Designed miniproteins, single chains, continued (2). Designs and how they scored, part 47

Each design is a single chain, and the fold is of that chain. pLDDT is the mean over its residues in the fold that is shown.

## One batch from the design tools (miniprotein)

Design m5712
Fold by ESMFold2-Fast:
Structure m5712 (fold): chain A 88 residues (1-88)
Amino acid sequence: DDEKNSEEFKRMLEANLAGRLREERIRIAEETAREYEKQGNLAEAYTALGSAYYLRGDYEKALEYYEKALELDPNNEHARALLEKIRA
């Protein structure tokens, strides 16, 4: 029972840390998108927004933004690879 309680506590700490790290990564991705938009690089901005939605588990929204990035830059291999990964 002590082993079970220790594992449960460890899982709770890991889940809490993972949640906080995910929120920070989402915030960074959104900030990155704003910086690219400010620079006039909309393709990279949409790729960053897609990654923010991917981190939230909103794969449908992530796909929409990656498709928008590819409309602006069809040679964006990064956006294409992420799009294929979500669909596979």
Scores: mean pLDDT 79

Design m5713
Fold by ESMFold2-Fast:
Structure m5713 (fold): chain A 118 residues (1-118)
Amino acid sequence: SAWDRVREALRELEEAARKSKDPLTQRAIELAMDAVATAQEALDGGITPEEAKARVDESVAEIRRLAAQSPDPETQKALEELAKAVRELGDAAINGDPEGFATAAQRVAEAARKLVEA
């Protein structure tokens, strides 16, 4: 199901956060996990889609600030890819799209894995 894919993506994000030894990378993954939880809360009707989009956009902006602070070009590129994937969570929340949300969550988990490997 879509929700099973989201739960697996969250497990992969938790693993990426544990594997991260760099505080900047760990913070970016934590922001991504917060964005997944925020988008899920909107799809569950706990907050408005507009509130979820605003909070996700703040997480995207912060991940991009972390990218700008990175001295390593590979890490910077991986952080920008993570920010792009996180943005798709906000779009799924606005559209009320559980399948799009599950796909976006999986892309966020993949981007976080690549970030840890960078």
Scores: mean pLDDT 87

Design m5714
Fold by ESMFold2-Fast:
Structure m5714 (fold): chain A 72 residues (1-72)
Amino acid sequence: PPAPPVRLSPLEAEILRVLAHKGEATAAEIAKALGKSQSTVSRHLNRLEARGLVERVGRRYRLTDAGVAKLS
């Protein structure tokens, strides 16, 4: 059987949408766009990276193919 779909929290979904609009962004840029603290956004980005939905490029993050599929 296929793995169950991974459900996103509302904040995680907003983070993915910001990355979809910007292409790549730092945790600080995402935090500013969402009006959240950088520490909160960084914790959720770490979880999204562990799930394979985002990838880290230096200090920036971008969507993986799986992350793009979650927004489609």
Scores: mean pLDDT 79

Design m5715
Fold by ESMFold2-Fast:
Structure m5715 (fold): chain A 60 residues (1-60)
Amino acid sequence: EEEKEKLKEEVLDKWQEELKKLVEELYEKGLYSEEHDEINKKYAPKWEKKVEEERKRLEE
């Protein structure tokens, strides 16, 4: 059980960290809209959807 929760948190945190890092680069490069599309494309719909669902579940 702890391993399952740990994996979910690790995956969620990794994706969040990557997103956060990309957002920072966006503002530095001034490519806010462009990088946003690349983030979604980089983390395939399955990943993004799964992470989003996991986050919602954790919040609830």
Scores: mean pLDDT 60

Design m5716
Fold by ESMFold2-Fast:
Structure m5716 (fold): chain A 58 residues (1-58)
Amino acid sequence: SKIEEAKEELKKAEEALKAGDSQGALEHAVRSQKLALEAGNIELLKKAQELAVEALKM
């Protein structure tokens, strides 16, 4: 499902942030955001937005 795909992309964004991979974190966070929007899941959307902001601050 799109929700499961959004969660998987969110997890990849979190792992990229921990590894210091700002580009990878941003790419995965943006993918998670798109999937969360398509699924109508506001909580996933918020988490993806937060990770994208963290990636940009690196």
Scores: mean pLDDT 86

Design m5717
Fold by ESMFold2-Fast:
Structure m5717 (fold): chain A 67 residues (1-67)
Amino acid sequence: AQPYYDAGKGNYKAGDYEHAIAAYKKALELDPNYSEAWKNLGEALKKIGKDKEAEEYYKKAKELDPK
């Protein structure tokens, strides 16, 4: 999970949101309770204009790590 999450962050930082999304999804397949991966998946989706899908993933992240 962690290596894919790190790959997602690297792709996001490079502006490659499509590959960032793929990497975060892979991290979540391995660890579906990875709240930061849900949040960062939402952020990457928002960058490509998928705001509605991003909000659903933000909600999932909040459910796993409520503050």
Scores: mean pLDDT 80

Design m5718
Fold by ESMFold2-Fast:
Structure m5718 (fold): chain A 64 residues (1-64)
Amino acid sequence: SVLEELEKRTEEIVRLAKEDVQRAMELLAEMVRLARENNVPRSHLLSLLTRVSEALMEVNRQQE
Protein backbone atom coordinates (compact mmCIF):
# COMPACT_ATOMS: atom_id res chain seq x y z
CA SER A 1 0.00 0.00 0.00
CA VAL A 2 1.03 3.62 -0.38
CA LEU A 3 1.15 4.10 3.39
CA GLU A 4 3.52 1.14 3.76
CA GLU A 5 5.76 2.53 1.00
CA LEU A 6 5.85 5.93 2.72
CA GLU A 7 6.72 4.25 6.03
CA LYS A 8 9.66 2.44 4.40
CA ARG A 9 10.82 5.65 2.72
CA THR A 10 10.60 7.51 6.04
CA GLU A 11 12.83 4.92 7.73
CA GLU A 12 15.37 5.20 4.88
CA ILE A 13 15.33 9.00 5.14
CA VAL A 14 15.89 8.80 8.91
CA ARG A 15 18.88 6.49 8.38
CA LEU A 16 20.32 8.72 5.66
CA ALA A 17 19.90 11.82 7.83
CA LYS A 18 22.78 10.49 9.94
CA GLU A 19 24.94 9.42 6.96
CA ASP A 20 24.14 11.89 4.14
CA VAL A 21 21.87 14.84 4.93
CA GLN A 22 21.79 16.03 1.29
CA ARG A 23 20.47 12.66 0.06
CA ALA A 24 18.01 12.50 2.96
CA MET A 25 16.59 15.91 1.95
CA GLU A 26 16.25 14.81 -1.69
CA LEU A 27 14.39 11.64 -0.70
CA LEU A 28 12.21 13.64 1.71
CA ALA A 29 11.10 15.91 -1.15
CA GLU A 30 10.28 12.85 -3.30
CA MET A 31 8.36 11.22 -0.45
CA VAL A 32 6.26 14.37 0.08
CA ARG A 33 5.47 14.55 -3.64
CA LEU A 34 4.40 10.87 -3.69
CA ALA A 35 2.22 11.37 -0.61
CA ARG A 36 0.56 14.42 -2.15
CA GLU A 37 -0.04 12.69 -5.51
CA ASN A 38 -1.66 9.74 -3.72
CA ASN A 39 -3.88 11.93 -1.47
CA VAL A 40 -2.36 10.58 1.73
CA PRO A 41 -4.10 11.98 4.85
CA ARG A 42 -2.42 15.17 6.13
CA SER A 43 -2.26 13.76 9.67
CA HIS A 44 -0.32 10.71 8.47
CA LEU A 45 2.08 12.80 6.37
CA LEU A 46 2.68 15.17 9.30
CA SER A 47 3.51 12.18 11.52
CA LEU A 48 6.14 11.01 9.01
CA LEU A 49 7.54 14.54 8.62
CA THR A 50 7.84 14.88 12.41
CA ARG A 51 9.99 11.74 12.60
CA VAL A 52 12.25 13.00 9.79
CA SER A 53 12.46 16.46 11.38
CA GLU A 54 13.51 14.97 14.73
CA ALA A 55 16.25 12.93 13.03
CA LEU A 56 17.55 15.95 11.09
CA MET A 57 17.55 18.19 14.19
CA GLU A 58 19.55 15.57 16.11
CA VAL A 59 22.11 15.27 13.30
CA ASN A 60 22.48 19.06 12.96
CA ARG A 61 23.04 19.39 16.71
CA GLN A 62 25.81 16.76 16.67
CA GLN A 63 27.50 17.36 13.26
CA GLU A 64 27.03 21.12 12.71
Scores: mean pLDDT 80

Design m5719
Fold by ESMFold2-Fast:
Structure m5719 (fold): chain A 63 residues (1-63)
Amino acid sequence: MEHFQEGSELLARGDLEGAKKKYQEAIKENPNFSEAWAALGYVLDRMGKKEEAKEYWKKAREL
Protein backbone atom coordinates (compact mmCIF):
# COMPACT_ATOMS: atom_id res chain seq x y z
CA MET A 1 0.00 0.00 0.00
CA GLU A 2 2.76 2.51 0.86
CA HIS A 3 4.51 1.95 -2.51
CA PHE A 4 1.18 2.45 -4.32
CA GLN A 5 0.62 5.78 -2.54
CA GLU A 6 4.20 6.89 -3.32
CA GLY A 7 3.63 5.97 -6.98
CA SER A 8 0.43 8.02 -7.09
CA GLU A 9 2.23 11.04 -5.59
CA LEU A 10 5.03 10.74 -8.18
CA LEU A 11 2.46 10.43 -10.99
CA ALA A 12 0.71 13.59 -9.72
CA ARG A 13 4.08 15.39 -10.01
CA GLY A 14 4.62 14.05 -13.55
CA ASP A 15 7.41 11.63 -12.58
CA LEU A 16 6.41 8.72 -14.81
CA GLU A 17 9.60 6.68 -14.22
CA GLY A 18 9.31 7.11 -10.44
CA ALA A 19 5.61 6.18 -10.50
CA LYS A 20 6.40 3.09 -12.63
CA LYS A 21 9.01 1.85 -10.12
CA LYS A 22 6.71 2.33 -7.10
CA TYR A 23 3.75 0.59 -8.78
CA GLN A 24 6.07 -2.31 -9.74
CA GLU A 25 7.11 -2.54 -6.05
CA ALA A 26 3.43 -2.59 -5.00
CA ILE A 27 2.77 -5.49 -7.42
CA LYS A 28 5.80 -7.41 -6.05
CA GLU A 29 4.40 -7.11 -2.51
CA ASN A 30 0.84 -8.02 -3.58
CA PRO A 31 0.48 -9.54 -7.09
CA ASN A 32 -3.34 -9.57 -6.65
CA PHE A 33 -3.52 -5.78 -6.14
CA SER A 34 -5.58 -4.99 -9.27
CA GLU A 35 -5.38 -1.21 -8.70
CA ALA A 36 -1.56 -1.34 -8.92
CA TRP A 37 -1.70 -3.28 -12.21
CA ALA A 38 -4.20 -0.73 -13.62
CA ALA A 39 -2.11 2.24 -12.40
CA LEU A 40 1.07 0.80 -13.95
CA GLY A 41 -0.85 0.29 -17.21
CA TYR A 42 -1.83 3.96 -17.15
CA VAL A 43 1.78 5.04 -16.57
CA LEU A 44 3.01 2.81 -19.43
CA ASP A 45 0.31 4.27 -21.72
CA ARG A 46 1.46 7.82 -20.82
CA MET A 47 5.05 6.77 -21.60
CA GLY A 48 3.95 5.63 -25.09
CA LYS A 49 4.17 1.89 -24.31
CA LYS A 50 0.63 1.25 -25.54
CA GLU A 51 0.85 -2.53 -26.10
CA GLU A 52 2.50 -3.14 -22.70
CA ALA A 53 -0.20 -0.98 -21.06
CA LYS A 54 -2.94 -3.17 -22.60
CA GLU A 55 -1.40 -6.32 -21.06
CA TYR A 56 -1.29 -4.72 -17.59
CA TRP A 57 -4.92 -3.53 -17.87
CA LYS A 58 -5.95 -7.05 -18.95
CA LYS A 59 -4.18 -8.46 -15.86
CA ALA A 60 -5.96 -5.93 -13.62
CA ARG A 61 -9.37 -6.94 -15.05
CA GLU A 62 -8.65 -10.68 -14.57
CA LEU A 63 -7.80 -10.29 -10.86
Scores: mean pLDDT 84

Design m5720
Fold by ESMFold2-Fast:
Structure m5720 (fold): chain A 61 residues (1-61)
Amino acid sequence: SLGVRLAARDLGVSEEEARRLLEEGLRIAKEKGMEAGARYLADRLGISVESARGLLEASLL
């Protein structure tokens, strides 16, 4: 997915690692809301909450 590719590129992690983090972020977003999922990804990836939100939204498309 676009989100997996963007995360892997921007963070220097494998596409497999990016996929796992995005899937967990999406699970949290579904359970606790988008902000919670974005914060989880931001903390794990060392990026802004806004960037993490964009990655989650790209993964839903």
Scores: mean pLDDT 78

Design m5721
Fold by ESMFold2-Fast:
Structure m5721 (fold): chain A 86 residues (1-86)
Amino acid sequence: GEEELLFNVTIPPGKSFSLPSFGLDGYEIKVTVVSGEVEVLKNGEPVKTLGPGESLTFPSSDTSIYTFKNTGNQPAQLVITRKKTK
């Protein structure tokens, strides 16, 4: 299916953006870093760092809270999309 834009987010230096559990089945959620750097926290635990052009994907049925912390000194721009898988 086509990717649908959910959020276009700018995270200031030292700030965080959290995605709550969507409670939906049948979608893949994709978080792409357009600029800046973010540390990905899953339920408060660090799991990955994303730089420009890098992405994280997870199923919309994932009950985890994903938090994106801007660890850089410049604003980070994220694009969050979903794609139907079922």
Scores: mean pLDDT 83

Design m5722
Fold by ESMFold2-Fast:
Structure m5722 (fold): chain A 54 residues (1-54)
Amino acid sequence: AKELAEELAKKSFGEVRDELLKRGLSQMTADRIAALLRQGKVDEAAKLLEEAGL
């Protein structure tokens, strides 16, 4: 989860959304994680990824 969040933090909002949608997340959850990463909240994004099973 944390390694994935750190990798996704290097991507644009749209790229993060597309990657998470491909991994089976809803658009709402993908957008929330992308927004947290844009804010620099990598640990909070990692927690949401863990809750989603990633």
Scores: mean pLDDT 82

Design m5723
Fold by ESMFold2-Fast:
Structure m5723 (fold): chain A 60 residues (1-60)
Amino acid sequence: SAARDAQIDAIVEEVAARFGLSPETRQQLRDGMRELGLVVPAERLARVIEHGRAEAEAQR
């Protein structure tokens, strides 16, 4: 729905601003949430990104 798409866009833009995400990554996040039919709250998405980056740093 249009309302759901607007929520996804708002969440992605908020998280993108916080983490300096590329346009490609922003689009992947939008597409992923739309495909799954899920709206992930910005704060939960931020925690997932922080955890993933911490794990990547541990791996090199």
Scores: mean pLDDT 79

Design m5724
Fold by ESMFold2-Fast:
Structure m5724 (fold): chain A 86 residues (1-86)
Amino acid sequence: MYAEKAIKLTEEAIKKLEEEAPNDEDARQAIEYAKKAIEYLENGDIPGAQKYLSEALRLAKRAGVKEAAKLLSEALTLAGKAQYEQ
């Protein structure tokens, strides 16, 4: 399911943020928003997940963690597709 794939990519993005920018404030905030996005995805609240994924993506870009930003962008796309899962 798209929601499960979005969760997996978001978890991978969190790992990259922790590994590459553990002391960066923007990276730490991105991790917190990414964790909230996972909670919303698990509960089927796609609009809430998209909100938190968008904030995590913005902060990951500010932190300069390009791989995490890419993973969060892909997760955001998959979260949008999850709205159409039955």
Scores: mean pLDDT 85

Design m5725
Fold by ESMFold2-Fast:
Structure m5725 (fold): chain A 60 residues (1-60)
Amino acid sequence: RKSRAERLEAAYALGLEMPPGAKLSSRELAERLDVSVATVNRHADELERAMLRGYLEAQA
């Protein structure tokens, strides 16, 4: 089970690897972050912000 900090770090790392415009389903995101779909849906806003932060840093 991942802590909140671990989930956000994983989402950030995923953002670093994501190509521009790529969209993942809740199921695909859950698989990549190694969490349940319910966890992704519950924390969608936090995970999206973490991924965007990683993506933007990769593009800088």
Scores: mean pLDDT 73

Design m5726
Fold by ESMFold2-Fast:
Structure m5726 (fold): chain A 88 residues (1-88)
Amino acid sequence: KKAAETLGKQLADAIEKAYRLSRELAENPDLPEEVRKQLEAERDRYTKLATNLEKAIDKALEYNPENGELARKIVEDGRAKTEAELAA
């Protein structure tokens, strides 16, 4: 189902963006305070979005196992890729 695929892709994207923002903050300690605060807010927003999307995927799995399984696989693949990039 398109909705489950979309949720999985959105969750993977949110996780990726949160990771990129966290790394940018860590690598650039000399950022102006206003810029740093803005990036922290964006990171927190994507972290919250990822949490909400994961909850929606769990709900989808409960009511429609086939679609939930597909969404879960997309999320797992996205997380593994993000973690590999963090390690590199």
Scores: mean pLDDT 74

Design m5727
Fold by ESMFold2-Fast:
Structure m5727 (fold): chain A 78 residues (1-78)
Amino acid sequence: SEAAKQALLDEFEKRLDALAAEAVAQGADPARVAELKEQILSAARALASRAASEAELRALFDALLANFERLLASLVAE
């Protein structure tokens, strides 16, 4: 359902916000973190609008989240 997809997107956005805040707290450049978060969130919104099922959307969001975590770790290490 659209409500279920929106709930998944809202949950994903909250997880991105938490990870971004933690990366900044660990010394990552806030501007670079904000830019990366916006890019990932834009991709997530596009996927939410076109995904055929909630299961497919969960899998896609899990992949995006893993990629975001790896990129944030790189920014913290700089």
Scores: mean pLDDT 86

Design m5728
Fold by ESMFold2-Fast:
Structure m5728 (fold): chain A 72 residues (1-72)
Amino acid sequence: SAMDRGRQLLQQARDSIVQAARDPAGVDEHYQRALEHARQLAEVLGEAGQRTADTLEDAARRARAGARARLA
């Protein structure tokens, strides 16, 4: 179902965001994966998915910024 796929994509996006924060060397790869899963979530769940995807994208950007700041 769309709801089951949405739940899977949400979990994958969240996992990628956590990895982006914890792995500064691989942050760009984790960030791109998070964005991809967020985009797929928006496709699957429509308008409700778009709002969640926007939140996930913002979280991914903050995780990337934090990881990069730690390297500086």
Scores: mean pLDDT 85

Design m5729
Fold by ESMFold2-Fast:
Structure m5729 (fold): chain A 64 residues (1-64)
Amino acid sequence: MEKAREAARAMLEGKTDEAQKLFEEIVKKLSPEQAEAVNRGLMEGVQEGDIEKAVELFEEGLKK
């Protein structure tokens, strides 16, 4: 979960390269279905400016 928080924070801070590196490290351990779900969840939370919501939606994606 720490890496998901770091990725969401980096996205909110406009650190695009850092956010992408963190996200790629996360998704390479996941199935294609999980990777797609966690990506949508993180992006939704970041768009709302809520890091905790981004992490919560990421966790929901992992349940696939």
Scores: mean pLDDT 76

Design m5730
Fold by ESMFold2-Fast:
Structure m5730 (fold): chain A 92 residues (1-92)
Amino acid sequence: SKLEELKKKLDEIIDELRRLRAQPVSPETRARIDKLTEEALKIIEEMKKLGAPDDVIYEYERRVAEASDSFTGGVLLLKLAVDEVLGLRPPR
């Protein structure tokens, strides 16, 4: 299904983010992390449009946030924290 294809692509992006974070900090590595994080968030939005369950979406948002060290990842972490405080997702 389209949803399974998006999940596989997102898993591959998360693995790449983890590999990049293991490398020495550089402007090139940071730019790559930012691009991959933006692509991951775009895929999550597509999964939402396809009717993916909320628990699946929350798990992927958490994984992307943990794998990313970019500004985009920071914004996602803030959103996850706010959603938790408002009771919109289970505690991490």
Scores: mean pLDDT 76

Design m5731
Fold by ESMFold2-Fast:
Structure m5731 (fold): chain A 68 residues (1-68)
Amino acid sequence: SSALRQEMLRLIGEILRIIGEIFDLEAELRRVAATDPARARALQARIAELEAQRASLMQQLNQLSTQA
């Protein structure tokens, strides 16, 4: 249905946004890893949170894609 397609596109958009945020945080992590261990740990924790959110959204997308 068109409603199902629109929801799938919304989820894809959110997944892509999260991937972009992870890339930015990974770049920051590489910059600070040797000089600021506390900042590096905080960035790793935030990346882990975003990866968990991405996994949840991927699961939702998969559930929608299996509905006839």
Scores: mean pLDDT 88

Design m5732
Fold by ESMFold2-Fast:
Formats: sequence, structure tokens, C-alpha cells
Structure m5732 (fold): chain A 111 residues (1-111)
Amino acid sequence: SVAEANRALARDEAVTLTLHFVIESLDFEARITADSAAASVTVEVLRGSLSPEEQARLAAVAAEASAALAAGEMTAGEALTRLVLELLRIAAARGDTSVLEGIAGLEQGLA
């Protein structure tokens, strides 16, 4: 599968992926970085703010993604996608229903 090929590629090569992510309805902007060599996934908030509860949710997903990346069970792209998915879920929880189709699409892509 494409996911198996991507996992094999990520194990053979050091990959760093960076995504600039904007949710205009929340006036929120972040930079998400997934680094396979460091086995880390990080979120840098560039605009807006997260509540302590939202920060805890995002930190938990980042920790799980980083652990899976370190174990070779997830690609840098999949790890980055999981952080994007959690940010969209936070937007939905704040009342942005426009992100619901995006959430469904990303969940199917990670399955």
C-alpha cells in the first residue's frame, strides 16, 4: 500500500515536513513540523491562542505521533496529518462546522 511504502521510505531517509496551517474562522495560525530524524512533532502557534484543555489535547496527540514516528510505525506525513486533524477537531469544538468534511477526509486517509 502507499502507507507501507511511505513507512519504508521514512525509515530509509531522514525527512522533515513543515506545514503552515490557518483556520480563518478562529483567527488561528500555526506551523506544524514533523521531523523523522529527531522523532518529533511540534506545533508553533503564530496567531491566536489555545485554552489549557486544547493545549493538553494537542500535546497528547503530538506525544502519541512522536512515539509512533520513533517506533517506525508512522511516517512524518501521517504524524503531521494527525496534528492537523486535532487542530480541526478543536475548531469544530469551538463551533466551526465548515471543518467537518475535512476531518472526515483526513480520518479516512489515516485509516
Scores: mean pLDDT 77

Design m5733
Fold by ESMFold2-Fast:
Structure m5733 (fold): chain A 63 residues (1-63)
Amino acid sequence: SELLERLEASADVFVPAAARVLARHAGSPDAETALREALDLSPDGSPEAEAALRWLVERARAA
């Protein structure tokens, strides 16, 4: 996945940024929407986009 490879290559930038977005929206269903917008992802999500978003959220929450 090109998107996932890009996120992994710049994890030092994307993971802290995602963690800040999740912290600002803690406990809100809008947190995922904010991440989709920040990553310029389609709202309906392709399997590739959903896998990339899940990877980023898991790393951000673990940080």
Scores: mean pLDDT 70

Design m5734
Fold by ESMFold2-Fast:
Structure m5734 (fold): chain A 96 residues (1-96)
Amino acid sequence: MMEKDIENMRKVLKEKGYSDKEIELLLEAYLFGKKHAADQKALEEYVKELSKENDEKTVKLMKLYLEEGASLSLMEEAIDKLIEENEKKRLEELLK
């Protein structure tokens, strides 16, 4: 479940020495990236808004987590497609 992934990310970020405020910003960016992985316009607008309210270093970190979330979502979709194709092949062999 998504909740376990978020809890693990919080733990790792705390161990790396990030503040609670920085952790929440990075997790928000990650979740936005994951939700909008296929929407390039939404991702670009999010980065534009971050640049208005945050320093350059914070924006760079948030962008990295946004891109990681988007990449993981696209990878999960690719894995699901591979599983579906393998199940189809197994059904085809069973019907021979």
Scores: mean pLDDT 74

Design m5735
Fold by ESMFold2-Fast:
Structure m5735 (fold): chain A 120 residues (1-120)
Amino acid sequence: MLELEESGGGTFPEGSSVTLSAKISGDVESIGLMAWYAQRPGEPLELVASISADGKKYYDKRYEGRFTISFDKAKKTLYLKMENLKKEDTATYYWVAFSIDKETKRPRLVFGEGVKVTVV
């Protein structure tokens, strides 16, 4: 089973940079895709960025150029580097892992608890 420890949240001034991290406990080799999602106040959950097991990255157009996703396999840590923060970046950010269960061979989705970021 994957376990998640997220960090890097808080209150940040507009124009600053912050890096969110999600440390994975368990078998990272079972993970096919990792993603960061944002839940803005009063808005639906939206995809920010994803990285696949082969290192391919995707960015939603709202975040492309400002946000960078990366995964350090040795540290088992997923990062979201957020640069030039804007007030509209105020959201709870969720890490998500897409894996295949080894026993059932069924897709499994695992969510982190969420990291709250407030931009002032």
Scores: mean pLDDT 78

Design m5736
Fold by ESMFold2-Fast:
Structure m5736 (fold): chain A 61 residues (1-61)
Amino acid sequence: SEIKELQERLKSLGFLSDSYEIDGVLDEHLKLAIKGFQKLAGLKDDGVPDKETIEALKKLP
């Protein structure tokens, strides 16, 4: 469920395509979207949805 929530959040922020399927799998497209967000947020861009990444996502509108 956490991965699906992460996919939905990144999709709503424009880091994932509108056609991206919310499947709950940490695939290469999701890792790339996480890296893109991490770079924008000034975090380590390793594509890992760590605590800092999740907390940063929660602070966006």
Scores: mean pLDDT 79

Design m5737
Fold by ESMFold2-Fast:
Structure m5737 (fold): chain A 75 residues (1-75)
Amino acid sequence: SLSEEEKAFLKEEVTYGYFFLEMQKLIEKTGRIPTPEEAKKILEKSQKLADEFVTAVNNNDLDKINAIGDEIAKL
């Protein structure tokens, strides 16, 4: 199992990575700077995805890890 420090680090890394990829995608799609409301929604989605990923890693659920990794990689 992961320590609390390891869980926090992994959650931050996944949240950060997904958030910035989605923000970039929105900028490319709209040609403008995202609004605070759009950024908040992306951050909330990123945090939920990160929580699911940390849970999957802590449980050694390789199928879920791969599925979430594929979702992130396809952005």
Scores: mean pLDDT 83

Design m5738
Fold by ESMFold2-Fast:
Structure m5738 (fold): chain A 80 residues (1-80)
Amino acid sequence: STTQKLIAIVKEAIQAFLDPSVPQREGARRAIELLKEAADEYGNPVIKEAIPRLEEALENDDFQRFRDLLAEILRALRAE
């Protein structure tokens, strides 16, 4: 299903964000890029609405907020 594909992409975004081999800011940028591609391909409103919030958290170096937002996206998709 589309939801299962989106869950897989969000999990990849979480892995990119948590990648210890790169600075967390770089991981966050990769996570946003993956989610933007998913939003463009699937048009899912949960992901689409979360992207500006993730970009704001990154601009503010609020990596706790960034993490919480990724968890919120995953939770919302699992509830669909």
Scores: mean pLDDT 88

Design m5739
Fold by ESMFold2-Fast:
Structure m5739 (fold): chain A 60 residues (1-60)
Amino acid sequence: SALSEQARRSLAQAEKALAQGEPAAALTGAHEAYKLAVRSGDDALAARAREVMEEARRLA
């Protein structure tokens, strides 16, 4: 679905931000990805977004 594709793009941007040492940007992107993944019913994407959010919070 379009929501699932948008969630994947947001998650990819969040993971890139995390790799670049930008936890605030990673948290924002992962939170957006999580909301979209939940709305699209993509449990695997939602779980990965939550992992990125947890990692970003740990580094903030």
Scores: mean pLDDT 86

Design m5740
Fold by ESMFold2-Fast:
Structure m5740 (fold): chain A 55 residues (1-55)
Amino acid sequence: GPELERARRRGAGAAALGRALGNEEGYTWGQKGADSETAEEAERYADLAGAALGV
């Protein structure tokens, strides 16, 4: 649904930013968010990626 799609996009964006900045933790958490099957998991991983990236 739209909530899961939005959360996955947040994860994908964080993964791309992590890769660009050489932040392996941000990339890894972002990828987990993008690959999540539920909105709750995707949001949790996107938030972890954001924290690792300082955003």
Scores: mean pLDDT 85

Design m5741
Fold by ESMFold2-Fast:
Structure m5741 (fold): chain A 79 residues (1-79)
Amino acid sequence: KEKEAQELVEKGKEALKQGRYEEAAELFKKAVSLYETPENLLNLAEVLDRLGRGEESVEYGRRAQELMESDPELLAEAS
């Protein structure tokens, strides 16, 4: 699950480097579905913003914020 999600993230980052934003969004969305982390949600939000899908980007960014605030270890990083 976690390893599978990370492999999808690496493929998504490669697609971003090549300017394939739609493919990157699909890969990041798959990664989030397998392992929902703030980092995976933020990666998805960033690519959706680049695609002009601002409403979806804001939604995933909000979910990332909620997860960060719910994790005691991550909460300690955010003052």
Scores: mean pLDDT 76

Design m5742
Fold by ESMFold2-Fast:
Structure m5742 (fold): chain A 75 residues (1-75)
Amino acid sequence: SEVEGLLAFLSTLPADQARRLLRVFGWQVMHRDEGYVSFEEAVREAATEDPEALVAAFLARYPEAGVLVDAVRAM
């Protein structure tokens, strides 16, 4: 699944980078209807928002991703 592939990918990264990418994915879920932005811009904008709100947005869209969030937080 998309979530399983994402967990496998994030697990290959340093903890800080994995957490940053998880927040970027949450930002993309939250702002999905606002058009396309570059990955660099999404990273910058996600860094200015509440990380807990971004993670909550990701889990609201992918409730099965709880194991992914737990794994990244445990890094």
Scores: mean pLDDT 75

Design m5743
Fold by ESMFold2-Fast:
Structure m5743 (fold): chain A 63 residues (1-63)
Amino acid sequence: DGSQLEIDKAVVIIHGAVLLTDKSVPEEVKKKIRELIDRANAATTQAEVDEILAEVRKLSKEL
């Protein structure tokens, strides 16, 4: 029925990867992004991924 979980995990990983290539992003923020990508890869529920997506969006807004 289409895995929304897998799609949302991919969104976190792709969005995080884009931020990691941005020279204007501080190293402490890049460390948090790497941690969020690791959490996304380990996530097994939609609720876990939704929380990670919210954190990625918050970091993006603060940049």
Scores: mean pLDDT 79

Design m5744
Fold by ESMFold2-Fast:
Structure m5744 (fold): chain A 72 residues (1-72)
Amino acid sequence: MKAKEHLEKGLKAFKEGKYEEAAEHFEKAIKEAEPGSPVRIRALAYLSAAYHLLGKDEESLKLAAEAEREFG
């Protein structure tokens, strides 16, 4: 599954402190994942965290809200 592969690559980059690279992978995971899927929810949450660490606070908040809506 493409979305899961992108999520796994993003998580690896995130663990290594490569937040810009992680964000790119999480964006791809979100694009390929089905709405409400665990992969999409996790990718949204981690992309929010990556954006926060990159100083993109407004984008981070929007992604956190989207993840919360999809989680239920």
Scores: mean pLDDT 83

Design m5745
Fold by ESMFold2-Fast:
Structure m5745 (fold): chain A 66 residues (1-66)
Amino acid sequence: SEEEEKRLRKGILKKALELLQKVLAEGLEATVTVEEGEDTVRITVRTPEGEEVYVFSKEELLELAK
């Protein structure tokens, strides 16, 4: 549903910001890329020191949006 899509986007944004804030607190430049799959969302955090890939279920992100 449209409401579920909005809630998923909210959850994705919350998680992406959480990951970004952690890296920025260490004084690193960071780029966050979000890729939405069928049942999962892949969030990639890229810094000058390397790339970390985080995979979350859509269910987990929907719960985070509450």
Scores: mean pLDDT 81

Design m5746
Fold by ESMFold2-Fast:
Structure m5746 (fold): chain A 62 residues (1-62)
Amino acid sequence: MEEEKERARKEAEEAEKLREEAEKKVETEAERRAFEVAKKVLPLLKEGRIEEAKELVAELQK
């Protein structure tokens, strides 16, 4: 449980940095939408709110 939250936090932090760098090179509407989803989802993952993050991804990618 705690280890899962820690892993999710580290992955979200790493992904957040990668997304920030990649966003500067985004070229398509799909890529922009992916970064918008990541910006909203990654904070939830960092907080350990995995279920809410999954629901948000499903909602935004509908």
Scores: mean pLDDT 70

Design m5747
Fold by ESMFold2-Fast:
Parts: structure tokens; sequence; C-alpha cells
Structure m5747 (fold): chain A 80 residues (1-80)
């Protein structure tokens, strides 16, 4: 069974994989939005890792959700 720390790290890893797939899609449709998404991924993954290192797993999850919402918004702007 995964510890809370391991579970949070797995959640981040899955989120990074998902976001990277969206970024590849955005690179084909709108390279500027792709760059914005790459910057968001870098900034947010640093914050999430800091929360995980501090044992703030609930806050880490909230920041993951914020990243996913911002990436979804960029995706929607390209699809609209």
Amino acid sequence: MLSDSELAKEDLEVTEIRVKKVIEYLKEKDPEKAKEAEKLLEEYTKKIREYIENGDYEEAKKVIDELEEKIAKLYDEVES
C-alpha cells in the first residue's frame, strides 16, 4: 500500500503525463498556448513538490487541481 507521500507523488506523476499530452496537442494547434502550458507545468510542479516535501498533501492536491483547471482553460480556448 502506498504511503500518503507516495500517493501524492504518483498523483503528480499521472498529472504531468496528462498535461504533457495536452501540451503536445497544443503545439500542433497553437504554439503560444503550448508555451504557456509548459510554463504552468514547470511552475506548478515545483510548488506541488514543495508541498509534498513539507507533508502538506492536501495543499499539494489543491495545487494539482489548479494546474489541471488552468490547462483545461488553455485547451478550451484552442477548441473554441
Scores: mean pLDDT 83

Design m5748
Fold by ESMFold2-Fast:
Structure m5748 (fold): chain A 89 residues (1-89)
Amino acid sequence: GLDLLNQGIDYLLQGDYDSAIDYFQRARDLDPSLSYAAYTGISGAYALRGDYKGAADSARRSRDALPTASPLGLQMRDRVVQAYLQRLD
């Protein structure tokens, strides 16, 4: 799951938002404890594409995944947020 999540982050940083979403979805499906990070990444990718409804829906799913997040999942969510902020520059 972790390698797929890191590939999603790399695609997000490259501006390939469709590939980022695909890899974040695959990371979530393989390791549900990464769902908080994965949905945060999906939300960020949708926002960067201008799909604010998709972004809001994924942000809600990210919030709902927080209670089941592993310590690794929390750390990876921070990496996703940093990648999103870097794309805004």
Scores: mean pLDDT 86

